# Designs tried in a protein design run: designed miniproteins, single chains, continued (2). Part 104

Each design is a single chain, and the fold is of that chain. pLDDT is the mean over its residues in the fold that is shown.

## One batch from the design tools (miniprotein)

Design m7605
Fold by ESMFold2-Fast:
Structure m7605 (fold): chain A 86 residues (1-86)
Amino acid sequence: MTAEERERLSELSRRAAEGDPEATSELARLLLPDARAYAASQDLTPLERQKVEVALEALEEIAERGDREAAIAAAEKRIAELDAKA
């Protein structure tokens, strides 16, 4: 990752943290292909794979709608339920 790429990601992350839905959507769209590739490259347990799938679904929702808070809250709840059953 170049310095310019890091600066762009930092700026998008800052704007997303401030509740900018366009920045949130753009950040999610930029991260989604790399997140999917990283997840696919990992030797995960079935439980870890399920958690990653929940996280990727949340990231897809954020990329489409920019509704970060709702998507993250739903994903965190689902991941906690998976941990409780493990």
Scores: mean pLDDT 76

Design m7606
Fold by ESMFold2-Fast:
Structure m7606 (fold): chain A 78 residues (1-78)
Amino acid sequence: MEPLTEEERKVLSYLMEHGPATVDELAEKLGISRERVQEIVDRLVEKGLVTKTLDADGRELYTVNLSAAARYLRELGE
């Protein structure tokens, strides 16, 4: 399988350990630009590793698909 980039792994690991987060929270916590985080989460959504949802206040929230992420990480030896 195609390996995740270092930045994609950082985003995925953060979501797995801390739960759902916005792009702004990920940018602040990981020290990555908002534009770069948006690109990373879009790629993770395309891979089926992350799901985009809207909360009751209309905020975009990203959460990890634990089953898909666990399978992907196992196949990469992580």
Scores: mean pLDDT 76

Design m7607
Fold by ESMFold2-Fast:
Structure m7607 (fold): chain A 82 residues (1-82)
Amino acid sequence: ARDFESLEALLQYLIDNAPDKKVLDPNEEQIKRLETRAKQAEKEGNKEESAELYDILAKAYERMGKTQKAEEWKKKADELRK
């Protein structure tokens, strides 16, 4: 299921409404939850859901200025989508 759609909408809202304010930065707790869910989805063989969650993680880390981790998550998502 696409239960994470609301999380993606939240990230898009933060980006669109205040690109230069604190609201741009995702909450560290939200990032941890996304990582856990993405890894769980991958472990369960749900490649599509896992890929979308990794894409969301890549966007979040890019917003935080953590380019290396953002690239890692993006490659993970791309590999799952093939």
Scores: mean pLDDT 66

Design m7608
Fold by ESMFold2-Fast:
Structure m7608 (fold): chain A 87 residues (1-87)
Amino acid sequence: SERAQAVLELARRVLEAAREAVESGKATVEEAVGLVIAAIGVAWEAEHLLRHGEGLSEEDRRRLEEALRLAEEAKRLAMEAMRKAVK
C-alpha cells in the first residue's frame, strides 16, 4: 500500500540522516535527540500498522518489518551521534 511504502521511505530517510549525523560529527545534541525521536516515531507507526492494520498484504507486511529494522538501526546511530555531540 502507499502508506506502508511511505513508512518504509520515511525509515530510510531517518536512517540516512542518522548516518550523516554520525559521519559528519557536526550534529548538535538537539539534532541528534530529534533523530532519536523520529526513529521511535517511525518504529511506532510501523508496529501500529502491523498490529492493527486489517487486510495487510504479505508485501506490505514485509515493508513494515523492514521499516522497523531500519528505524532500530537509525535509533542506534542517532544515539551514537548524540553521545559524540555531548562533548
Scores: mean pLDDT 87

Design m7609
Fold by ESMFold2-Fast:
Structure m7609 (fold): chain A 100 residues (1-100)
Amino acid sequence: MSKELAKILRKAAERLRELARESEDERLREALEEAAELLEKAAEAAEAGNLEEAERLVDEAEEVVLRAAKEFGEAHPVIIRAEAEISMVRMALSIARLAS
């Protein structure tokens, strides 16, 4: 489970970096890159078996995305996709915790 969770977290980080590259707004790009870095750190924690640290880092990534949503609007296409990625990794964390 921890290895599969790490894979899901890294893939979500890659997708947030793709969204950052497609974003013309520097502040939105910076927020997406920050969230991606936090998800990469969460993947490292999950791979080490530290699900508590992985959850904390996902919480921080979600806070970054939520701050961007307040600035750019929740209906912004990039924000909708970023929030979907966070929702997916939260579901994966819940499954990993139940399997542990």
Scores: mean pLDDT 85

Design m7610
Fold by ESMFold2-Fast:
Structure m7610 (fold): chain A 88 residues (1-88)
Amino acid sequence: SIRDNVSRATGLVLRAIGHLLDGDVDGALSDAEELLKLAKETKDPYFAELALKIAKRALELAQKQGDKKSAKKAEKLIKEAQKLIKEL
């Protein structure tokens, strides 16, 4: 249901914020990937927009940490989210 999807998305966003505050780029990217899956399942661009915002913040953090691998993962997720938003 819409209520269940919004509740799930809210939980994922709060978890992602927690991961970012803890310096956990991979944790935040995992939560963003789950939001992107939710966008694909629901065909709702709102969840892809949330994934995009988290992935951009994760990219900034990865760059600050010098983590080139996580930065590349974040860039790929940003591109996938942007493409999905245009297709929905």
Scores: mean pLDDT 88

Design m7611
Fold by ESMFold2-Fast:
Structure m7611 (fold): chain A 93 residues (1-93)
Amino acid sequence: SKEELIEEFLELLREALENESTREKVKEYLLEEFKRLGVDEKFIEEFEKLYEQKDFEGILEKVREFLETKMSEEDIKRMIGYIKNLLDEDKKK
């Protein structure tokens, strides 16, 4: 289900936020997805502020909102694949 895919993505995102390298790469990836889907500037500014504050729970809540409202199941599956590859690459440094 879409809900199960969202939860899987958010668990992977939580892991990515724990490391500075993966955290910054995920930020850039999410910002490009936001721009691609026409997310408003206020949402982007709020998201960047949460990142600056290292408010990981706030980041996860903002991303959940984005996934629930703007993303298809197939898009979420693609994003899950991206994060899994990113986390694997970080371990192979």
Scores: mean pLDDT 84

Design m7612
Fold by ESMFold2-Fast:
Structure m7612 (fold): chain A 61 residues (1-61)
Amino acid sequence: SVEEAIAAKNNGNEAFSKGDYEQAATDYQQAINIYSALLPSTHPDLIAAYKGYEKAKEKLA
């Protein structure tokens, strides 16, 4: 559901803020999976989840 995707995105944001980049990437990936099934690719919530995932992955490089 959209609510599950919002929760996953928020969990990713919290993990990122704590420096848990592996957890953040996992949580953002979950949000992306749910949002991409429910929303168009141009939706701001889906774009925000992708940006979070990219930033978390950048920190792990």
Scores: mean pLDDT 83

Design m7613
Fold by ESMFold2-Fast:
Structure m7613 (fold): chain A 95 residues (1-95)
Amino acid sequence: SPDVIQSVQRTYNQMRTMYYMMQYSGGPQDFIDQWQNIINTLQDGIDNQDYSTVRSSLDQGQGMLPQMGDITGRPDDVQDLRQTIDDTLHLIDRT
């Protein structure tokens, strides 16, 4: 549905914003590289309309959020991303 596509695209854009935020914060390069790999896999899933890949990528991303909070020092931005990922996963699972 258009709403699912819009939710996934919003989540993708928010994850990319967090990637740049971690780079500016000087976070661990191994963590930033892992996050970039998740974003790239998510983009591939979006481009191919492969919601299984989209869901697994978002689940992996959500698992990295606690350490991301420590890296960025921005718990509000991380909490907003957590909520956005959770909402998007629920939309995918209801489709």
Scores: mean pLDDT 85

Design m7614
Fold by ESMFold2-Fast:
Structure m7614 (fold): chain A 59 residues (1-59)
Amino acid sequence: SIDDIDAENKARNEALLKEFRERYSKAKTREEIMKLTVETFAQMSDIVDDYFRKLLAAK
């Protein structure tokens, strides 16, 4: 259902944010921060793409 899709998307976003906060707090260099930012953006894009694909399939 759409409610299940929304709940999954929320859980994935919360997990990504938690991981980002932990990794960001441990980052020591600008290079580490830039790499983390790029990786997090890619993961966020994947979550968004999966969410909209599932919504479209649910109609």
Scores: mean pLDDT 86

Design m7615
Fold by ESMFold2-Fast:
Structure m7615 (fold): chain A 84 residues (1-84)
Amino acid sequence: SLKEKALKEFEEGLKAYWEAIAPSLSPEAQAQLEELRKQTIKKLKERLENAPEDASEEELLKIVEEVMSEFREGVHAIRQAELA
């Protein structure tokens, strides 16, 4: 339940981000961002599924934060390449 909620909210947030930023990016950057989004969601699913059954809400939030940090680094790389 908590894992499913965290995943759904994360997916919705990434979708909203994609819809907001995509019009300002080249087709190549859009494709790279979409692929990064898919990979990030997959990584979060795997990490949440492998978390202990007794994992606290705090532990689950740390997993989400780590995955989000990695996503932000990937977005930064894509945007830097686009602006160069």
Scores: mean pLDDT 79

Design m7616
Fold by ESMFold2-Fast:
Structure m7616 (fold): chain A 66 residues (1-66)
Amino acid sequence: GAALAAGAKAAGAKLKPVIEAIKAKYPEATVHLEQVDETTVRVTVTTPEGTTVYVANLATGEVTQE
């Protein structure tokens, strides 16, 4: 369907397992989600050890670390 409001919400749902795994390992980590496109989300994870950026493709389910 035409997903004018649903697209942004669906992006977060696909990344939730990855975010929960990171939070479980680094409970003090700050996770920032930035939707680049309807199918692309940038995830910035800041931990005491440093900052890591991931790019997730929601159509294919692929996640790439920058």
Scores: mean pLDDT 69

Design m7617
Fold by ESMFold2-Fast:
Structure m7617 (fold): chain A 86 residues (1-86)
Amino acid sequence: SEENKLKQELARELSAAYILVVGAEIALDLPTFSPAEARRLIEGAREEVKKAQELADKIPDYKDEVNASIKKIEERVAELEARLAA
């Protein structure tokens, strides 16, 4: 069904955002300490979150669960941005 295709695409975008956030955390936690790489990965995560929000709008019955997942990603992004500002 079209709804299942949208759900699969949404899951892919959310997974991509999560992987990028984890990558940014690793970039800051490793001895090589790469704030430039962390910023690049955070920007990528924001773009994937935006795509996920647009897809969630097409599946309104699923939107609340997706928004909860997006909120968790955005909270981790905010923590990373605070680390980069320090």
Scores: mean pLDDT 84

Design m7618
Fold by ESMFold2-Fast:
Structure m7618 (fold): chain A 68 residues (1-68)
Amino acid sequence: MTPEQAQAEWDRLLSQLEPREAEILDLYERHRLSLGEIARLLGISRSTVAKRLAEGNRKLTEILEEQE
């Protein structure tokens, strides 16, 4: 896999998610922010961030598994 293909795939995967889910996943996975930091940044509770992050990751994993 080339770096260009990897970047294109990541952008495509994020576009398949709801914007709010994509944003939370990007902050957590790429920017390595903690749940508390994301909660403060977005103005929501830490438990809400944790729930939405788990749901977004579950959907992302399911999409990737179905691509095989």
Scores: mean pLDDT 75

Design m7619
Fold by ESMFold2-Fast:
Structure m7619 (fold): chain A 104 residues (1-104)
Amino acid sequence: MMEELRKKYLELAFKIIDERESEAKSPVEKLLILIYAQAEAYARVVLGLPEEEAEEIGRRAREEMKKAMEEERKNLGLKKEEAEKRLEEDAKAYLAKVEEQKAK
């Protein structure tokens, strides 16, 4: 990927995350906002789509991730609380890496 596109993509993704972070009530919700932000930023910067279409792509990516997480929980036979604890630790680790990327 071209360096200029990657920079614009990351800047927009982090801007969307920062703007929407207050909507998150848990690390899992923060992860879902991260997925939304990455999908919208990619659609706008890399695919050149209008904002309305990019926002719809972000919403779909978030919804598909929610479905995938629920399917995995059912397939693993995990109770909601156990699945949430595992996702919370994984989300914390992932978000820490995202914050380190922002510092560069």
Scores: mean pLDDT 74

Design m7620
Fold by ESMFold2-Fast:
Structure m7620 (fold): chain A 83 residues (1-83)
Amino acid sequence: ADRRRLYEGMLAREEAELATHQALADNYKKLADEYRKLSEQTPNKEELDKLATQYENLAKQHDDSAAGHAAGVARLRAEIAAL
């Protein structure tokens, strides 16, 4: 009787994690782009390029996490549909 509610609870958590990691990845990509643009306009190019690269790496980590949670969402949706 409660199997559906358990899977729906797990799905809600996976969807929240997916949304969080997607938002963080998008925000870090925007920060990376901003620092890249600033690096083109300043003598401190090397330091700003390092910051941009750091934010690009953070964005990639969150994209990778989002992909994992997206797979979890797909699995849980299939399990719920089979109930």
Scores: mean pLDDT 88

Design m7621
Fold by ESMFold2-Fast:
Structure m7621 (fold): chain A 63 residues (1-63)
Amino acid sequence: MEEEIKKLKNEFTEKSGQIMKDAREKLKAAKTREEQLRIFAEASDKMVELTKEYKKKLEEIKK
């Protein structure tokens, strides 16, 4: 894998892992089902945004 693509993939993996880890920690503290659903929604939104950024950067590298 090209060095630039490898670095981008590693950054994506690290950031996505952090989003999931943060969501898990928040879920441990959540006392209501409504709070849990909100945490899931926030994590999902962050993952969608991260994926969009990853695709944009990947396209820039493939120019």
Scores: mean pLDDT 80

Design m7622
Fold by ESMFold2-Fast:
Structure m7622 (fold): chain A 76 residues (1-76)
Amino acid sequence: MDAQTLRDRMLELAERAVRLRKEAEKQGNEEAVAYVEKALGYIGEAHKALQEGDLETAQEYLDKAEEYIRKAEELL
């Protein structure tokens, strides 16, 4: 996967995570908030990997971020 595709995916996941955080906080769902915070942490690590040109590591972190986003969505 090329760097632009990973950057686009990162932006999409970040927007999705921010939206889910607001919904989880509004509902008082602390478990969903915790999953979103983990996803945002992995998005931050993916951003760092992309800045360093480590596309494989960036993809791995984005896959983990998407997993936690899905877990948060299941609780909301």
Scores: mean pLDDT 87

Design m7623
Fold by ESMFold2-Fast:
Structure m7623 (fold): chain A 72 residues (1-72)
Amino acid sequence: GGSAVTTALAVVGDLGAENGGVVDTAELIRGLERGASNMSPEELARVLAAARSLGPTAAVAEARRVLADAGA
């Protein structure tokens, strides 16, 4: 399975593509819950807490920055 970071980035990317780059925090949280079949319950809880604290625009910007820093 993928890491929590990889799962979160994939979900943000998919939601951003579907909504023309706009991601709502509630949709991000739902996407993470649906995409998290390969994560532990504890890891899912941490990722969901982080998503709730960041807000939609900041979450998308941070995910993109992490992808760029990783050379992807």
Scores: mean pLDDT 57

Design m7624
Fold by ESMFold2-Fast:
Structure m7624 (fold): chain A 83 residues (1-83)
Amino acid sequence: MSRVEAALEAYRAGRSPEAVAELLGLPNENDRKKLAEAIKDFDEGKISKEELLQRLQNLPDPLAKLFAERLAEVLPERPVLIP
């Protein structure tokens, strides 16, 4: 749980996607790269909150799923700017 909270706090503080992935501490380097890429795509507006959560849930590591569950609670539905 502490790793998930540290990663979530880093994300909310505007830390890089790579820093968030490192703080979450997934043991597999490829999983960390996929996590960082999903966060980057979301931050760039390329994917919705739902698509971000889906990508994280598709990772084999249970920490990625726990992080997705925490993001589901705190993020807005999608990264949309007010027109």
Scores: mean pLDDT 76

Design m7625
Fold by ESMFold2-Fast:
Structure m7625 (fold): chain A 56 residues (1-56)
Amino acid sequence: SSREEELRQQYLTDLGLRNQEIVQEGRAQGWSREEIMKRVNEATDELEKERKEKLE
């Protein structure tokens, strides 16, 4: 597989796992739905930046 394809698949897997972790932690901490969504969006942006940097 191409390096881009490998990094994309890793990104998608990591995104799914991180999203689940944030939702679980947010519920345990009593975060609002809005706070959970904010954290999910922040994590998505971070993982996307990491993926793009690895392609450079």
Scores: mean pLDDT 81

Design m7626
Fold by ESMFold2-Fast:
Formats: C-alpha cells, sequence, structure tokens
Structure m7626 (fold): chain A 82 residues (1-82)
C-alpha cells in the first residue's frame, strides 16, 4: 500500500511550500483552497488509495476554508488531526 503515504507526503510538501513562500491565508481564495484539496482527494481515490472517512474529508475541507479566511490557524487545524 504505497499510494496513501505518498499522497500524504505530497500534500504536506505542497502545504509547506505555500507556507514557506510567505503566503498569507487571505491571499488564496477559500474556494481555491477547497478545490486544491478536492483534487488531491480525487486523485488519491482514482489511484485506488483508501480514502479517509467522509466525515474527516468534509472536516478537512471546512478547516482549509477557515484557514484561508483567517478564522483558524494551521496549528489549530493540525491539533484536530493529531
Amino acid sequence: MAARRERQEEALKKALELEEAGKSESEIAPEDVRLLFERAVAEAERRGAPAAPEERVEQAKADLVAWAEGKKTPEEIAAAYA
């Protein structure tokens, strides 16, 4: 089962690259953040990787939108998934 761990690594790398580039939460439109997450999930599912439970996926999308709107910090989001 190689796909799941590889997808998580790629998603984390992209998130870290955006953070390291000095990107503020308000510069990425919340809808764009949601679309990027949705595409990552769809790509993993298309490759046959086991998906997270739907409740977790929906929660993650909501948290990403809240981050992009400046309502939640990345640390608060990470705490919910740690």
Scores: mean pLDDT 57

Design m7627
Fold by ESMFold2-Fast:
Structure m7627 (fold): chain A 61 residues (1-61)
Amino acid sequence: GEAEELGKILGISVEDAKQLIEAARQGSLEGRANSKPGEEGANAIGQAAAKGLKKAKEEIE
């Protein structure tokens, strides 16, 4: 899977690679929400992504 390939490329464990992929996906969603805050749904997704990214960063750190 993507986590296994990323782990090989970065020389980290599959578990760490999974956490990085999740953090990147959440960061991507937040970036999109900030680029075009059109509707209430986009704001809700942005807030959820921000909270998830913050929590993932605390666990990785």
Scores: mean pLDDT 62

Design m7628
Fold by ESMFold2-Fast:
Structure m7628 (fold): chain A 79 residues (1-79)
Amino acid sequence: AEEIRELRKKVKTFEDRVEVLQKALNLPEEYRPIIEKLLKAINEGNDEVAQKIADIFNNAKSPEERKKALEELYKELEK
């Protein structure tokens, strides 16, 4: 918690990346599994997922719109 002072420089672990992305998108904890799956796809070289996440930042004006867009993206990845 307090060690967050250097979080911006130490965002190297998968867990830290999930936390940063969740905060940036202003999403509730219920969406952490979705964010984890999206980041795993990016780690596997799926650049389209990374671009769609960027599009969500640009197009979704509210947390609720971001939730809907991420849920749709998650469904595409979940089988």
Scores: mean pLDDT 67

Design m7629
Fold by ESMFold2-Fast:
Structure m7629 (fold): chain A 80 residues (1-80)
Amino acid sequence: SEKLVQEGQEYLKKGDYEKAGEKFEESGKLYEQQGDLNSASVSYYKGSYAYRKNGDEKKAEELEKKADELREQAVQQQGG
């Protein structure tokens, strides 16, 4: 949801990258459940960034890959 994205942004401002990543990941999951693949992808990219800043490379790469896959699916749904 938009609220979770806002909470993630606030944690980024505070330097709490772990909580920022958690909020963006949760937002991505909710958008994914709603079928909003573009918003889900954006949220997962933000989560990837936050986890990378936290030194959690594996989690960052996982979310980046998921974001890329959802972005590709969104393009296919729009007919190219």
Scores: mean pLDDT 84

Design m7630
Fold by ESMFold2-Fast:
Structure m7630 (fold): chain A 68 residues (1-68)
Amino acid sequence: SLEDRLRERFAYAQELAREIAEHKKAMEVRLKQAEKDGDQATIAALQEEERKYMQAVADEVMAWQEAG
């Protein structure tokens, strides 16, 4: 039903927003520490991890939109 589809989309959006927020908080803590330590290798790795994560999120959202 339309109501079931709307509930699924809302639940998906809420869960995705929660996961993104948790990921960004964890990444900010790790990046801040690496910056204080001057660990360029860790900074580069964290930036690459963030890029890959955001691409995966974009791909998931696109797939969800195409499926619905």
Scores: mean pLDDT 83

Design m7631
Fold by ESMFold2-Fast:
Structure m7631 (fold): chain A 94 residues (1-94)
Amino acid sequence: MAERTTESVRLLADQAVAGDDLTAKASGTGIAVLMWRRKPTEESVEVVVEAARKLSVDVTRYTGEVVTKGAESADPELAKRLRERLEEVAEEKE
């Protein structure tokens, strides 16, 4: 149910951007669980990357580790691309 996964990821990403850093890290953990259980999509990767651009470097690095690990079991190639894109966002902010 890829469409529902993307919608849920978008909701959590919106909460991460609207909340404080603790809320953002908690939302990242929720996204990781969704990607582990329901497989990531290209659209869900874009949602996470766009949210990361609006968050602190610390949250972006935390999200990179946690969400990528969640995605690895379901889609290792997409997880690798997500990790690379999140590192690029983190480097841009430093």
Scores: mean pLDDT 77

Design m7632
Fold by ESMFold2-Fast:
Structure m7632 (fold): chain A 68 residues (1-68)
Amino acid sequence: MTPAQAAAVADHVAETRAKFEALSQKYRDEAEKLRKEDPNSPRVKELEAKAEFYQRKADAAADALARM
């Protein structure tokens, strides 16, 4: 693998991590807002589950970067 190819892969993984972190935060914010408006809404748990899903994806990308 050339240094340029290695850098491109690392950049792609870093972008993917940032994207998943942003999505996780977005769903956390939406869940908190909805919880204040309607704490009994099943959508709160759905949004929290989506936030956790994207956080796990971000964590996996961070782990991959650390092992590169």
Scores: mean pLDDT 81

Design m7633
Fold by ESMFold2-Fast:
Structure m7633 (fold): chain A 100 residues (1-100)
Amino acid sequence: AMEELIREEARREVERLLEIAPDLKRAKLVGEDERVVEAMKEELEKRGVEVEAIVTKDPEEQRRIAEEMDRKDLLATAATEGVMLRVEAAKKKEELARKA
């Protein structure tokens, strides 16, 4: 199921994020996909990270939020974007397989 894929990719990206930022205690993240953002929040909170998660599809709102982010918030947001890109790639691969 897509939800299982999202959770697996979120877990991998959170593991990678915490290798880069092992002292991460709090993170603000923004994403376009509510399921991806929620999965990232849940996985980070399981690792003891306090998360402020924002879901928005407005590029101007994303830009304004990003201007107020510190390095750790930007890393958490980049990890969330990574999950979203992998999920979209998996959807396209599944669609191509169904048409073949």
Scores: mean pLDDT 81

Design m7634
Fold by ESMFold2-Fast:
Structure m7634 (fold): chain A 73 residues (1-73)
Amino acid sequence: LTPEQQLLLRKVASAAALLYNGESVEEAAKITGLPVEVVQAIRDGDLEKVLSLVPEEHREAVRRAIAAFEANT
């Protein structure tokens, strides 16, 4: 992964963790710097929408991360 891809994945993972711990969509977006729309899609489990909002070059890594998360929950 490039540093930019790795940073984006960390932000997505952080947003998911914040939402899991009871933070609002707005607060998670503020903390991670992600658009509210991305954080809302993460909360809603809308994988297709999350992937559509991520650059194509990052989509496979994000898809794998989400699959790993679902397998452990």
Scores: mean pLDDT 72

Design m7635
Fold by ESMFold2-Fast:
Structure m7635 (fold): chain A 68 residues (1-68)
Amino acid sequence: MNAVNRRALLDFLKTGTLSRQDAMLLDQESQDLLTRVVVSGDVRPVQRYFRLTQDGVLDAATQQALLA
């Protein structure tokens, strides 16, 4: 997953909104991860992807993993 896709996912998790342009640029891996987030209703799929503690909270560690 590249930095552009990670940033788009972070923006979605913060705002609940994904721009049309960002949605069209997401690769399959990022689309699959976004689908898992929507289905689960929390950020645990992202935390699992980055091997973080899966507490379901958009904490500083989860945000930092998406920004790196």
Scores: mean pLDDT 75

Design m7636
Fold by ESMFold2-Fast:
Structure m7636 (fold): chain A 86 residues (1-86)
Amino acid sequence: EIEEIIKKLTEIGRKIAEEEPELSIEEIEEKAIEELAKEGYDKEKVEKLVEIQRRAQRELARLREAGDEEGAAEVQERALKEIEEI
């Protein structure tokens, strides 16, 4: 289920970004969550997944700018574990 949600979220988000390039990342994520909820996925689970991925991406960007490759790997591992617990 989680893998299917991630795949669909990525596909829907990409389509929204292409159709409405003026939207912020947060607005694109909100619309993608709504589309998945319309398909019958648990909105709370999808929102939790998006929040985990968003936090991880922000931390990864910061760590990569600082050259902290070990910290970046730890952030990715932590995010995957949090996703498994959804």
Scores: mean pLDDT 77

Design m7637
Fold by ESMFold2-Fast:
Structure m7637 (fold): chain A 90 residues (1-90)
Amino acid sequence: ITVKNGIGGSIVADFLRNAVIEASNTAKEAGGTDEAIQEASKYAVEESSKVGEELVRLASEGAPYTEISELVDKKMEELKKKAEEIARKS
């Protein structure tokens, strides 16, 4: 199957894009102010840098795609939870 098997900058870029979207949407749905939504987005950008480094490391070590995918899902849920907390503060 010719599904993309290469792990490179694209997985990091995809995570960053999804993280910012999910954080913004979660903060908005939780009733956050415009300022809280911006703070959640900023947090997503900062956290994505750290997650990106972990994803690149795992890929370079030959980790299976399932392990990489599970890490992405886990980090995304943690990020959404943090975005909701930021919104609740506003």
Scores: mean pLDDT 77

Design m7638
Fold by ESMFold2-Fast:
Structure m7638 (fold): chain A 69 residues (1-69)
Amino acid sequence: MRTISWEEFRAEVEEWLRRNQVAPEVAERILALVDEVIEAVKNGASAEVINAKLQALFDALLAANRALK
């Protein structure tokens, strides 16, 4: 895929979690979901598989954001 680097994306997510003081347990889960997306992309997974993993990541990020309020 031709987008920003996945390492850069992971670093941006990690920075967001740190800046928002997300609980370590939740932060680790979200970063694990980012790693699953990266693995799917590197392994040439279908768009369906990548979208499913992105949906899980998005849901986790929303849950973390709600917990901050």
Scores: mean pLDDT 78

Design m7639
Fold by ESMFold2-Fast:
Structure m7639 (fold): chain A 73 residues (1-73)
Amino acid sequence: SLIDDAQKLIEMIKSLMPSLSPEGQKIAKQTIQQLNELIDAAKNLDTYSDEEINEILAKTQKLIQELMAMLDA
């Protein structure tokens, strides 16, 4: 499920965080916060508009891409 996948990704990011630079740790924390927002939206879909859901998904994807780019460096 989306919630399970997001939780697994949070766990993975947490395990990597100690090996990241201070800037990388900041992006990792932001990514975890955004994934938690995605989990909240997934649990409470009836309280969110389609536009809000699309915005949460777009922000989540952008942060994951930024974090992955830092891991490649």
Scores: mean pLDDT 79

Design m7640
Fold by ESMFold2-Fast:
Structure m7640 (fold): chain A 102 residues (1-102)
Amino acid sequence: NLKEEIKKKVEQADIYIQKAGEYLLQGNIDLAVQYLLQAADEYEKAAELAEKLGDKEQAEKYREKAETLRETADFVRKRSQEVEKKGREALEKQKLKQQQLK
């Protein structure tokens, strides 16, 4: 039953999204990004199955969800890199001030 396979793919994607959120809260960006990309893959599989059923509207909806998840993964990765860079610069600035207060 293709409809049940689609439902299982969507449910698996939702589990991966939940895992991504948990890892983001833990500060584990690499695992969060990995789970977001796995969720996107499951939505693409759901889209392919929906297309086999002739449901082009549902297939497009799932592809849009997959694209949003990939964009979210890219945003999370880039934002983490920016925060790390700003954190390093702030630490170097504080070290310089401590050396001047000797």
Scores: mean pLDDT 85

